# Designed miniproteins, single chains, continued (5): the designs that were tried, part 2

Each design is a single chain, and the fold is of that chain. pLDDT is the mean over its residues in the fold that is shown.

## One batch from the design tools (miniprotein)

Design m16035
Fold by ESMFold2-Fast:
Structure m16035 (fold): chain A 73 residues (1-73)
Amino acid sequence: SMASIEEVAKLLTDDHLAIRRLAARELARLYEKDPEKTVKAAKEALEKGGEKAEESLRIVGEVSPELAKALQE
């Protein structure tokens, strides 16, 4: 569901690195199933994440270069 994807996306900017890595892996999986909704939710979470956004994008790029590219478009 949309709420599920949004909740996972919010974890991209969590205080704990382990949780951010789990979120990146789950978003990569969700991107394969529903790319448009996943990209939208992740972009919104990163915009709200402020200072953590750059590091979170790097973590996503390590897991899914395709998702990281989509988030930068």
Scores: mean pLDDT 82

Design m16036
Fold by ESMFold2-Fast:
Structure m16036 (fold): chain A 65 residues (1-65)
Amino acid sequence: SREDILRQVALELELATLGGVTRVELRDGRFVAHIDSESEEVRAAGIAEVERLRARYGDVELRTA
């Protein structure tokens, strides 16, 4: 839906502040956020941020490369 697209864009913009390459997908009604970074600090921040984002955006999965 339009609401899901807007939430996806908002989530991508929030994750972009962490640095690295970020991408958000919608799969089977679930948001999947990808952070491609070799920085241990960025990966750790991404894990912490997913817990915060789940409270606002619902079921979000984080994947790091």
Scores: mean pLDDT 68

Design m16037
Fold by ESMFold2-Fast:
Structure m16037 (fold): chain A 96 residues (1-96)
Amino acid sequence: SSYEEQARSSILALKDRFSQELEKAKQDPVYAERLLTVLTNQRLNMGRMYDFEETKDDLERLKANLSMMDVTEMLMKEALREQQELIRERVAQAAS
């Protein structure tokens, strides 16, 4: 269906964008730090309603035990997965 084609195109564009952002972060520590701040704030906003303190503690533990680049890669992969699920849910609703 046209909705399935739109979802596929959106997911491919999203994957490409995330790959480009991650490669930029690997080459520029200042860009990596800015990206990590954005991802951290996004993660905290997701936890805000029910689980803010646990989400905050988990992020602080990751930052204490992993390099900035490793944390950035983990949060990017989580954000990509979440965005892909939102696209799929939207297509399922439109198709039903």
Scores: mean pLDDT 76

Design m16038
Fold by ESMFold2-Fast:
Structure m16038 (fold): chain A 102 residues (1-102)
Amino acid sequence: MSEAEREAQRRLAKAREEALARLSEAARRLAAESPEDAAAMSAAAGRIAGATDEAIRSGDAEVAIEATREAAREHPAARATLEEVRELFEEVKREIEELRER
């Protein structure tokens, strides 16, 4: 692998950690007030974790972006947090594209 490919994998791994932390915190805040919404956040986190693992292996952030869009459609209660996570992965995609142009 090139140094650019290693850097892309590092950025995707960091985004994975931030995305899962945001979804876990949202689930904890909802757990007492809305157990169903908390369960939806946890289900979305599991889906994002799997898709992000695949994105890291492939070096393709689009896999994580598409999974986040699908999770937002299936879990409306999690939509606001999932839109923040989608924006995070779209930023990482732009950074990876910039690395490939160097």
Scores: mean pLDDT 79

Design m16039
Fold by ESMFold2-Fast:
Structure m16039 (fold): chain A 94 residues (1-94)
Amino acid sequence: SLLNQALELLDQAEQLVNENQNLDLASSLAIKALELADQALNQNDLEEIEDTIDEILSRTKSIADKLREQGQFDQATEIEVQAGILDIRIALKK
């Protein structure tokens, strides 16, 4: 499942950011999780996946907040922009 892969990537990204380790990898994993969520949104009815996509959005925004706190401003902004685009796409499907 694309959504299960996204959640696994977020588990890894959260571990890295919480331990202040390899923040470039943490950012890359969060972006990949958003890409997988967007692909799932294109392949599935929103009603079937809404709770999981909302979890992915919440968790990626939390990762961006922690990256910003750790001085990774550009990486945090990139995640926030991608998450915002996905959030708009979800709203348009309602």
Scores: mean pLDDT 87

Design m16040
Fold by ESMFold2-Fast:
Structure m16040 (fold): chain A 85 residues (1-85)
Amino acid sequence: SEKTKKIGEEAIKRGEELEKEKGDVAGGSGLRGLGAQAIDQAEVATAEQVAEGLDKLGEHLLERGSEEGAKAAFELGEEARKLAK
């Protein structure tokens, strides 16, 4: 869907910013990977499913000490849920 593609593009953008501005390679790589997959699967994946993936990524990044990456993932998850409604 267009909504799924939009959140995927935003995830890639925020992932690039995390790497360039914060040096958070784990957070940046995780968000770029999830965003690219969301774009690739936009025909079959919903924005709500992308939000669930972003929340799970955020929890994983917190466990790895990527606090900035986790914050970005959780914020994008909220944006994806707003788009899903």
Scores: mean pLDDT 82

Design m16041
Fold by ESMFold2-Fast:
Structure m16041 (fold): chain A 76 residues (1-76)
Amino acid sequence: MKFDASLVVRGVDEKEGNEIKEAIEAAGGTVQSVLHRNGTLSLSVSADSEETLKRAIEAAKKVADKYGGTLSVTPL
């Protein structure tokens, strides 16, 4: 069973956004869709378990917080 979430990150550049994607994948999440425009990074993330999805979101938030960005999460 797959678990999905939509993530919106504001206040990060493209390089910082790539670090967020890498952190998600390192935590076991899969990035399905990426859109970066006008200072906003939109991501669709999936995982094989709810706990893996939570870890991926926490990893993304940690990187966003490091760069002064904000992360919003919407479960799918």
Scores: mean pLDDT 79

Design m16042
Fold by ESMFold2-Fast:
Structure m16042 (fold): chain A 74 residues (1-74)
Amino acid sequence: SAEDIIAEARARIEEILARFRAGELSADQAVAELTAVAREAVDRATAAGVIDEVEPQLKRLVTEALDEIARLEA
């Protein structure tokens, strides 16, 4: 479902950000992992026919995560 895809993406993004804040991931590594999560979520949502529900929420989650990485690197 759309909710399941978003819940999984959110959990994975939160784990990536936690590892980045802990110094376990560089910014480049965190961005690469975020990109992989987004790609997988888009592929799953497209296959399930729920891309229109998932895409706006996924875009928000990814944008917020990227903004946080950029702020912490500034």
Scores: mean pLDDT 87

Design m16043
Fold by ESMFold2-Fast:
Structure m16043 (fold): chain A 90 residues (1-90)
Amino acid sequence: MKSIDEVVKEFLEEEKDEKVRKAVEEMAKKVKELIEFLRSKGKYDLAEAVEEMAREVIEMMSKMSSEKTLEIAEEVKELLEEFKETVEKE
């Protein structure tokens, strides 16, 4: 199976819109930060689930328009921040 880094790299090779590329890169960075945070808390199963979901989302984005990909990337970034804040309260 391809890693998050590999699916992001493949997406960026096909995507020419710089704004979309930056949004996907920022989203991937937040995903990696959340995964590392969850692993630091001993939540390995949850970290693996987040990695799997992120990979599926990026693969789905490769089949969508640039405009839709930008919209989804921004929404996913917001959801990742909310999820991290929820976990940090515990």
Scores: mean pLDDT 79

Design m16044
Fold by ESMFold2-Fast:
Structure m16044 (fold): chain A 109 residues (1-109)
Amino acid sequence: MAAEEERERKLREARAVGREAELEARLMGLDEEVARAAGVLAEAKKLAELGLEEEARRLAEREGLVEEVERVLREGADFKEILLLAAEKVGADVEEVRRKIAEAEKKLA
C-alpha cells in the first residue's frame, strides 16, 4: 500500500506537469496537436526524473512519441525544445511555433 501510494502520487505529479505544459502551449497560441504532444513529452520527462522510466516508456508507446521522448530524456530538453520537437513531430509549421515562443517570451519580459 505505501509503495503504491507513493507511485500514484508521482504519477499525479507528472500528469500535472504535462497538463501545465499543454496549457502553457495553448496560451501561446499553438495548435491543439502541438500542445498535446508537448504535454506528453513534459509528462514523460517528469516521470523519468521521478524514477518512473518504465511509465515514461509506456506513455511514449501509447502516444506514438517513443523517439521524441528518448530525445527529450537523452538531451535534457527544456520547454522550448519540447515545443519545437512536438511541432516537428505533428507536422506543424516549426518556424511559426518558434515565432510564437519568441512573442510569449517578450510579453513575460
Scores: mean pLDDT 85

Design m16045
Fold by ESMFold2-Fast:
Structure m16045 (fold): chain A 70 residues (1-70)
Amino acid sequence: EKYKEKAKELVLLGIKRAREAHRAIYDPQRAAEVLARLDELEKQVKEDKGEHAKQIIDNVTLTLKDFDAK
């Protein structure tokens, strides 16, 4: 099934961009915290074989919104 795989790729791209943005924008302590959480989410997405892609995508989206709010 290609839909879940494509969505997974987009989420990984989003995490990659968020990682780059947080290095420049947030203070060093906050940036380190955010980057560590993004690393964990990226591992979860990569290790998933598409079976839980939607749930993982939703979790990533909510987490990124929380980071943007701070």
Scores: mean pLDDT 63

Design m16046
Fold by ESMFold2-Fast:
Structure m16046 (fold): chain A 73 residues (1-73)
Amino acid sequence: SSSLEETQKRSLELLSKTYLTEEEKKELEEAIKESPPEIAKKIEEAYKNQAPKEESEELKAKLEAERAAKLAA
């Protein structure tokens, strides 16, 4: 179908980039929601592979510290 084909092509073009902006990530999330489950899974897997690399490791450390504090309490 045209909608599926266009969504898949667009998503693959975005995922071929070295990095994704926040707007492009939002566009990918919309594509995942609009796509059939099998296509959505493929897009989501590729998206997850890129998304973590853009996150600050400081954020991860902060969440880890919060968990440790809760466990120690």
Scores: mean pLDDT 64

Design m16047
Fold by ESMFold2-Fast:
Structure m16047 (fold): chain A 99 residues (1-99)
Amino acid sequence: VDPKEFQDEVDAAMVLMGVAVLRISKPRILSQKLSPQDEQSLVSLGQKLAALAKSLKDSHPEVSALAAKTLRDMSEVMKQTGSYDASDKLQKAADEAAA
């Protein structure tokens, strides 16, 4: 087995875990204002997921696409709750994952 192929599989699993965390968090975020610390942590997670998803474009394009979609959905959630700076940062992360 190619070591790089195994690393891409591990990275894909990490992206899917991050996607799951964001999707599970959506109802809570819509119903309750995030603390500034939680908002910063969520943006940081999104940016890390975007970088990882970008690296997976050739090996796991479906995972990369799912990450980009999830980040776009979360950007919209942030916008709906009045977290405009976080929304802008997550939209840029989604664009990076999709580029």
Scores: mean pLDDT 83

Design m16048
Fold by ESMFold2-Fast:
Structure m16048 (fold): chain A 81 residues (1-81)
Amino acid sequence: MDLEERLAALLERVDQLDVSPDLKAALKALIRRAFAEAAQKGEEEARRFLDRVKGLLDTLAQLSPAEREARIRTLLENSAP
């Protein structure tokens, strides 16, 4: 199965989150960057990364909108630059 197709599906899930457009854009940019880094290490690492992103998105879906935004902000802060 194409890892790029799986990445695209996960990025679409980010667009469905009830958060500000700027946070969606920032989270998608972070995911794309981290995926590229994982893919450089190999197909298995890229797959494991996508599994972790799926878990993150599943967790975010269970949170309130305010908690979801706070969680995304924390992820962005801890992943800068």
Scores: mean pLDDT 82

Design m16049
Fold by ESMFold2-Fast:
Structure m16049 (fold): chain A 138 residues (1-138)
Amino acid sequence: DKKEQALKLLEFARELAEEIARDLSPAAKALVESLFLAAAGKLVEEGKYEFPSREEAEEALFRAAAEIARYLAENTSDDAVAAALLLLARALEARDYPRFAAYVEALVRLQEGESLDSLEPDIQKAINEEIERIKKNK
């Protein structure tokens, strides 16, 4: 029934989040799980919980997760957090797992109150370049 299909998608989202976040910090793992469960919830609310294949369900979850990351970026007043969320969304769409991991860890550290200047130089550069893109398009 509808409830069983929705629960299966939520279980798949949790399994997928666990796999892609396997080597991340506990806080980053929790953030990834929350993001993918929110993605599954969005798909269920939209009536999109039946997929012809596992690959199509995975594509839908990554797409919905990227959309949620963009939505969160639009609804934060913190430019660095917004930039990290937009970079995370692009890494999800590109299946760039090393960049995804780096941006999730950066987002966790920023949300825990760490300064942008405390992050690794390449991550600082990516976030600062994204902040400038956001400001130019406001």
Scores: mean pLDDT 87

Design m16050
Fold by ESMFold2-Fast:
Structure m16050 (fold): chain A 59 residues (1-59)
Amino acid sequence: AQQQIEQIDREMDELQRRMDELLEEHRNDPQKAIDIESEYTMRLMGLTVERQQLQNQLQ
C-alpha cells in the first residue's frame, strides 16, 4: 500500500543518513568504510526490493 511505501522511503532516508555519518567518522579507515558500506547497502537493497514489490502491487 502507499503508506507502506512512504514508511520504507523514510527508513531508507534514515539508513542513508546514518551510513553517511559513519563513513565520515571513519573516512581514514578504508576497511571500516567497506564494512559500513556492505552492512548498510545490504539493508538498503532489502528495502528497495520490498518497495519495488509494493509498487508493482499498486500497478
Scores: mean pLDDT 81

Design m16051
Fold by ESMFold2-Fast:
Parts: C-alpha cells; sequence; structure tokens
Structure m16051 (fold): chain A 88 residues (1-88)
C-alpha cells in the first residue's frame, strides 16, 4: 500500500514538473490526479475524479500542516487506497 502510494505520488510530481503552468490551477491538478488514478487503479472516470478531488483536498490540508508536497500526496493517496479496499 505505502509503496504503491509513493509511486503514484512520485508520478504526479514528475508530471507537474514537466508542465509548471498546471501547478497553478486546482482544476488542472485534480484532472491530472484523476487521469493517473484511473490508469494506476483501473477506476472509472467518474470515480477517479471523485477520488482525485478528495486526495487533492487532503494533500492541501497536510501541506498546510507542514508536510512536504510529496509526503502529503503519499499520505492522501494511501488513505484513498485504504478507503477503496474497504468498499470491496
Amino acid sequence: MEEKARRIAGRVLFELALDPKKSFSDENTIELLAEILQEELGLSPEEAREVAKRVFDRAKDLVAQGKSLYDALTEAIKEALEELERRR
């Protein structure tokens, strides 16, 4: 779980680094997260967007609490993966 969350978080940060303009828009970051989550987890487009928004909101809260963006994304993604596992 944690290793998978770290891989996904690293991919998100790598993609944001390739296009810095996307990092200035909450909507663009959520759409990027949704695309990556859909590819990595096999979610439907609708579920991926819902999960991406929750991951983004949670990561923002964690960054506001002093976590690095990478640690915040890793924790938020890990929480989302655990929630998805509980739905099965």
Scores: mean pLDDT 76

Design m16052
Fold by ESMFold2-Fast:
Structure m16052 (fold): chain A 89 residues (1-89)
Amino acid sequence: MDKADLQKKIDEAMAEAKKYMAEGEKLKAQSDATGSKDDRLKAMEKFGEAAAKFTQAEALAEQLGDKKRAEEAKANREKAVKQGDELRA
């Protein structure tokens, strides 16, 4: 895989992960407001999907040697994991 292909895949994984984070945050807010167990489970699923995509982006950024992008992906992954864990309690 060339550098351009790696960069594109990092961008795609980060964009998908951020979309899942936004969806999860919206569902979490709805669950917090209404007590909906269904919205809570959907929020957990979205945060899990976000964490997986950030993990992919981190690995690809490390392969590229892009420490800044790897750190951004790691920080966002840790946020996604924390949000999901809060909903499991």
Scores: mean pLDDT 86

Design m16053
Fold by ESMFold2-Fast:
Structure m16053 (fold): chain A 71 residues (1-71)
Amino acid sequence: SADEIRRELLRLMQEAVDVTDFSNPEQVKLYRELQQLAGQAFAAIKAGDLESARKLVKEIRKLLEEIKKIS
């Protein structure tokens, strides 16, 4: 459902804030990409495009794992 995708997005965004070292330019670059994808995912949810929203959530998870690998 839209509410489940929205809750997952909020959880992932909070985790991204928690794991990003904002003094590390490589992590900040990935964090900015994650924020752009999150914005697109929320827009997809508003449009009723839940398939695109789920695909964007998968991409966000991959970016989050990349941020974690830099630490």
Scores: mean pLDDT 88

Design m16054
Fold by ESMFold2-Fast:
Structure m16054 (fold): chain A 100 residues (1-100)
Amino acid sequence: SLDDLLEEIIAELRRFAEETEDEAVKEKLLEFVRELERLQADPSRSDLERIGRTKALLLEIASLVVSSPKVPEELKKKILEFISRVLARLDELEAELRAR
């Protein structure tokens, strides 16, 4: 389920990058996508480490989007709502892994 969630995050961030007219935000979203793809492919990291890094990246994206004057309000809302939902799902996965 973590790999499925990471694939969903990557796909949605790529879509948001395509929707934004802010070149700096687009470039940063694609940088975060590349880092998430590296995390997905890295066999040396535990699931807990991958969850922690994914959460950190999502919070960086949220901060960038909130502070970006060229991103439309409707797109900001979509991105922040997506990040909120994904952070909740990552918290659930982290709790499940820690309970094993």
Scores: mean pLDDT 84

Design m16055
Fold by ESMFold2-Fast:
Structure m16055 (fold): chain A 74 residues (1-74)
Amino acid sequence: SKEELIEKAKEEIKKLVREYVASGNTPEARRAFEERFLKIVRELAKELGITDLDEFYRLMNEFAKIAEEELKKL
């Protein structure tokens, strides 16, 4: 289901944040984080059938909030 795809992507983003922090918050680790973050969101958008750019940016912003929330827990 779409809900299962979204939950899977959320867990991947949370894992990615934990890996980024464990890597010591270097500029290189940050670039790797940003590239993988965008890949996860793009793949999810494709699976959800999102073709509208504004809807894509809304999805990206929601996942950015999830990443920020996970970062605050660490």
Scores: mean pLDDT 85

Design m16056
Fold by ESMFold2-Fast:
Structure m16056 (fold): chain A 90 residues (1-90)
Amino acid sequence: SPEKEQALKAAEIANDYSRTAEELAQKARDEGKDEKLINDLESIATELRSYAGGLKKAIEEGNIDKARELMKKAQEAISEFDKVKEELEK
């Protein structure tokens, strides 16, 4: 179904961003960047990983409403990731 395909793609994207956020947090820590921004990246990575797992579970259970909720939350977390990344690059 299109909704299942969208949710599984969203889960993959969320996992990819989670890994990227963890890698960026480690690089920022090694470079002595602002601790608050590093902590924000680690928090975002944890949230994205949680949403990815939640999306897969919602689809397995046929809970389309939960999948839509989690896709929105993942998109919000990705937007927050982009903001933190921009602040780190200043």
Scores: mean pLDDT 89

Design m16057
Fold by ESMFold2-Fast:
Structure m16057 (fold): chain A 82 residues (1-82)
Amino acid sequence: MVRAIRAVLQAVLARAPEPVPREELVEEVSRQSGIPRSVVEEALELLIEAGILEYDEETGEVRLASPPEEALAKTRALIAEL
């Protein structure tokens, strides 16, 4: 899980400040990392629940909920709780 959380955050940060289609993000992270899509999706949901990422149902896009520095700090805190 920790590896999946880091991989998802890194992929979003690489494209920031631009939003990323959720399906494209999951597919890209899974292919690049070798992590199963189900685990990548679980990591994405954890990041959304933690308020690190936002998902827009109307556009199907994922974005940072906060500036990159803040997103990194929040992700370290989330990982420490796992």
Scores: mean pLDDT 82

Design m16058
Fold by ESMFold2-Fast:
Structure m16058 (fold): chain A 100 residues (1-100)
Amino acid sequence: DDEAEAQQLIAQLQASTDVGEAIAILQRLAELVKSIYNDELLSEIARTATEVAQRFSHNRELLQAARQVLMEALKRARNRKVILELIGRILRVIGLLEDA
């Protein structure tokens, strides 16, 4: 059950303090998102990915992994407004890192 796995990974991602673990979870979520059509779950995945990206804002690989999750969620979501706003937040963080 992809939705059940995604919910478990969201909880793990929220608790993660390790960058490598967070990147692996984000990469798995990006794959799971391709089969998820529940807008509430897609929004929760996108929000959690954005929060983790802000927590590890100096890690380029993590920011790109989080961006990939949001881009895949955007393709599936019927309500795109929230996800587009979250993509904007991650792109700003990436821009600040690239300018550093």
Scores: mean pLDDT 82

Design m16059
Fold by ESMFold2-Fast:
Structure m16059 (fold): chain A 94 residues (1-94)
Amino acid sequence: MDLSSLPEEDVKQAVINAGQTAINVAPSLPVSEEEKKKLIELARQAIEAAQQGDLEKAAEYLREVADILRKAGLYFLASELYAIADVARAVAKS
C-alpha cells in the first residue's frame, strides 16, 4: 500500500488521537516530572501541527513523544506512535 495515498484527514485524526492518548497516560508514566512535562508539551505541539495541516512537523513531534514512551517502557504504544508518524510524513511528502 502506498502510504502517500492515505486520506490526509484520517492521518490528521490519527495524530490528534495519538497525541491525546499520550497526554492522558503521561501522569502515570515511570519517568521524571520533567520528562512528563516534555511529553505533554510535545504531544500538544503534534496535535496543533496536525490541526494546522503541518503533517511533517506533527510527525517530528510525535516521534519525540514515542521516544519518551519507549524510555518509559510503553513499547507497544511507542511503536504505534512511530507508525503513525511515518504515515504522516509519507502523506506530507505526497
Scores: mean pLDDT 84

Design m16060
Fold by ESMFold2-Fast:
Structure m16060 (fold): chain A 73 residues (1-73)
Amino acid sequence: VKLDEEDIEELHELIPELSREQVELAAKTFEETGGDVLAVIKALEAAGLSREQARLAAYALSALATRKEIELA
C-alpha cells in the first residue's frame, strides 16, 4: 500500500523528532520491501535516528499501512 501525504503528516505528528525526509525514507523502504519492518529500522538508523525512534516509526508505519489495507478491501 502506498502511503500518501496525510499518512506522512500523521507519522510526523506522532514522532515529531522525525524529519519529513526520514518519514519518506521509511515509507519508501516499507513499500519496496513488502512491509519489512526490520529493513525500515535499518534505513532509519542509517539516516540518523536512534534504534528506539526507528522502532517506533516502523511500528507506526506498519499500523498505518494495515489501516489503509482495510480501507481498500
Scores: mean pLDDT 74

Design m16061
Fold by ESMFold2-Fast:
Structure m16061 (fold): chain A 73 residues (1-73)
Amino acid sequence: SKSDELQQSIVEFEALALTVEFYILKRRGTLTKEKRDDLISRLEAIKNQAKSLNASSSIIQKIDETINELKAA
């Protein structure tokens, strides 16, 4: 539905905001283990929300890619 599409867009925006925060912290060399763990937890929560909304596989894949980059950082 249109409402579900809007909720999916909000989830995409939230995931993007966390991805931007990760890249800023990484660029500045201020990405601590605690901040990394917090970002991973928040992205996992957003991923679960995206799945519950039946979001496209591309959205879920992008979130997984960011989580994997955080784990490798």
Scores: mean pLDDT 86

Design m16062
Fold by ESMFold2-Fast:
Structure m16062 (fold): chain A 86 residues (1-86)
Amino acid sequence: MFSGRRLSAEEQARIQALLEQLRNTKDDARLNAILRELGALIRRNQPDADTYFALLRQAAEAVAHATGKEEELRAALAELERLLAE
C-alpha cells in the first residue's frame, strides 16, 4: 500500500503503444516527442517500483533498438539515475 499505484489497463495499453512506437521510430524528432510523452505519463501516474523499473527498462531497450546506438541507451540510463537522485 505504500508503493505507487498500479497503472490502469487503459494507461498500460497507452504506454505499450508508445513503447512500440519508440521501438519502430526512425525519426529523431518523433523519438524525442514519444520519450517526453512516456516520461510525462510515468511521472503523472507514479506506478509502483516494479512497474516503473519494468517500463524504464523497456523504454531503454526500445530506444537502443530504434537507434542502434549504445550512447542513447547510456544517456537514457544516466537521465534515469538523475531523476531518481531525489
Scores: mean pLDDT 67

Design m16063
Fold by ESMFold2-Fast:
Structure m16063 (fold): chain A 70 residues (1-70)
Amino acid sequence: KEGVEKLREAVAKAAKEVPLSDETAVQIRKAIERFEKEGKSLEEGLDEIVRILEQNGETKAAELVRKEAA
């Protein structure tokens, strides 16, 4: 609950600095929706979001999300 909201805010802040591709943004949104349903912690959700960003070549966005969520 609380961790997912913090993760959403971290992603939103990173996206303002480094705009994500439409494909990456859709994948991130779907991942956050799954995290809410599964009750994942902030740490677990953060690791998956960073993996998705890195897999799509969004390395700078991945670093910003890690920094904002730390």
Scores: mean pLDDT 79

Design m16064
Fold by ESMFold2-Fast:
Structure m16064 (fold): chain A 79 residues (1-79)
Amino acid sequence: EEEKELKELNGEAIVKVNEELLKLIEEKDYDKAIELIRKFLKAAGFSEKDIESVIEDFKKNVEKFKKDLEESLKNAKES
């Protein structure tokens, strides 16, 4: 319904969230990182299945998730 707004919001919000997530991962605060992911995606209107998938990926391989966040952050490059 609000796909356009969600896409634009996700661009900027993903950059900010990725920065916060990378910070939490560096601090080894994985529980806070997971909570941030859950809250952000929930507020952005993502489905529970999508949220759980992201959290599962994070827990399955934190290093891969971290690299994916770094690439997403670099590729976003949006205002």
Scores: mean pLDDT 69

Design m16065
Fold by ESMFold2-Fast:
Structure m16065 (fold): chain A 71 residues (1-71)
Amino acid sequence: VYGGTLRNASRSGAFVETRAKFEVGQEVTVTIGGEEYKGVVTSVNEKGLGIKFTEDLPFEVPDGTPVRIRA
C-alpha cells in the first residue's frame, strides 16, 4: 500500500501523485476518506499515475486530498 496525493480529480478520474510504480492497464484500488474505489491506470509519469475510476465517485474530491493506492 502506497501513499499519494490526489490532483486534477473529477468524478470519473484523477491524477495521483505517488512514488508507487504501476503499469498502464493495471487495476488498482484507491482509498479516499477511508472508502475504497476501483480504477485502472491510464498513464504513468515520473510524478505519478493517471487513473480512471471503474464507477464514478459519489462526490467531488478537492485537489490535494491524501489517498492510499494498492494493486
Scores: mean pLDDT 82

Design m16066
Fold by ESMFold2-Fast:
Structure m16066 (fold): chain A 70 residues (1-70)
Amino acid sequence: SMDEELAERIVAAAESIKDSDLSAPSVQEYVDGLSAAFRAQSEATQRLARELLRRRLGERADAILAAIEA
């Protein structure tokens, strides 16, 4: 589905920064773009992306979700 495809793209983007300092200036522009992309999605896509992030990134998912949902 479109929701699954969009959620997978968000998850792939988040995975690319999973080991990065999310507060670092060099990463901030990417985090801001990912945050904007996430907020632009439907509630269904956002829910699916949250579920996939938690399953794939474990403990790191909470930090990334806090950053992109701010």
Scores: mean pLDDT 83

Design m16067
Fold by ESMFold2-Fast:
Structure m16067 (fold): chain A 69 residues (1-69)
Amino acid sequence: SLEKAKEIFEEYQRLRREKGLSGEEALDQVAEKYGLTREEVIELLKKYFEETSKDPVVKAAGIRDLEEV
């Protein structure tokens, strides 16, 4: 599950950084690609940030950005 969360996170970042999509648009495209709801993608990404981020400030900022979509 964590490996899948990493794959989803990398696709989300790719869409935002390389395609210039908003967080909302990137979440929707990732959800469609993986057969998930937007809420399921958000929860997986939050879990991934909590498990893998070593910097508490970066972790909090990433989670906040996801919740503000």
Scores: mean pLDDT 73

Design m16068
Fold by ESMFold2-Fast:
Structure m16068 (fold): chain A 68 residues (1-68)
Amino acid sequence: ADFSGLLHAAILLNQGNVDEAIRMLTYLSRNSRNPDVSRLSQQAVDYLKQGNVQQALKKVREAIDKAL
């Protein structure tokens, strides 16, 4: 489910596991049927690739709100 996947990605980021968070968020960006979750997950991945964990977490939180 999108909600559980997004929560897992947030936990991974808080643990400093950026690579696994990128894999999870990339999966959600490609497989979510919610276009807001897909778009926001891709934006989070783009921020993580730039080293901007704070902005990535903001996008994950926005995606969680859209998954509810």
Scores: mean pLDDT 88

Design m16069
Fold by ESMFold2-Fast:
Structure m16069 (fold): chain A 64 residues (1-64)
Amino acid sequence: TAYAERTRAAAEAGDGEAAGLYAAGASAVINNSKDGQRAGLAGVAGDAEAAYRYALRAEKAGNG
């Protein structure tokens, strides 16, 4: 899945709501991870780099 990249793109565009939704998607497969929540919060704050890193970690945890 490309949720981490979508989270970063939304955060870079200043769309914190979309960034939060994509970050939730990254964590939603089988875990409610803190990394997914942190990605959403970073996205809402406009920190695209942190949003991407946390979303990527959540996505990797869900996919192995």
Scores: mean pLDDT 68

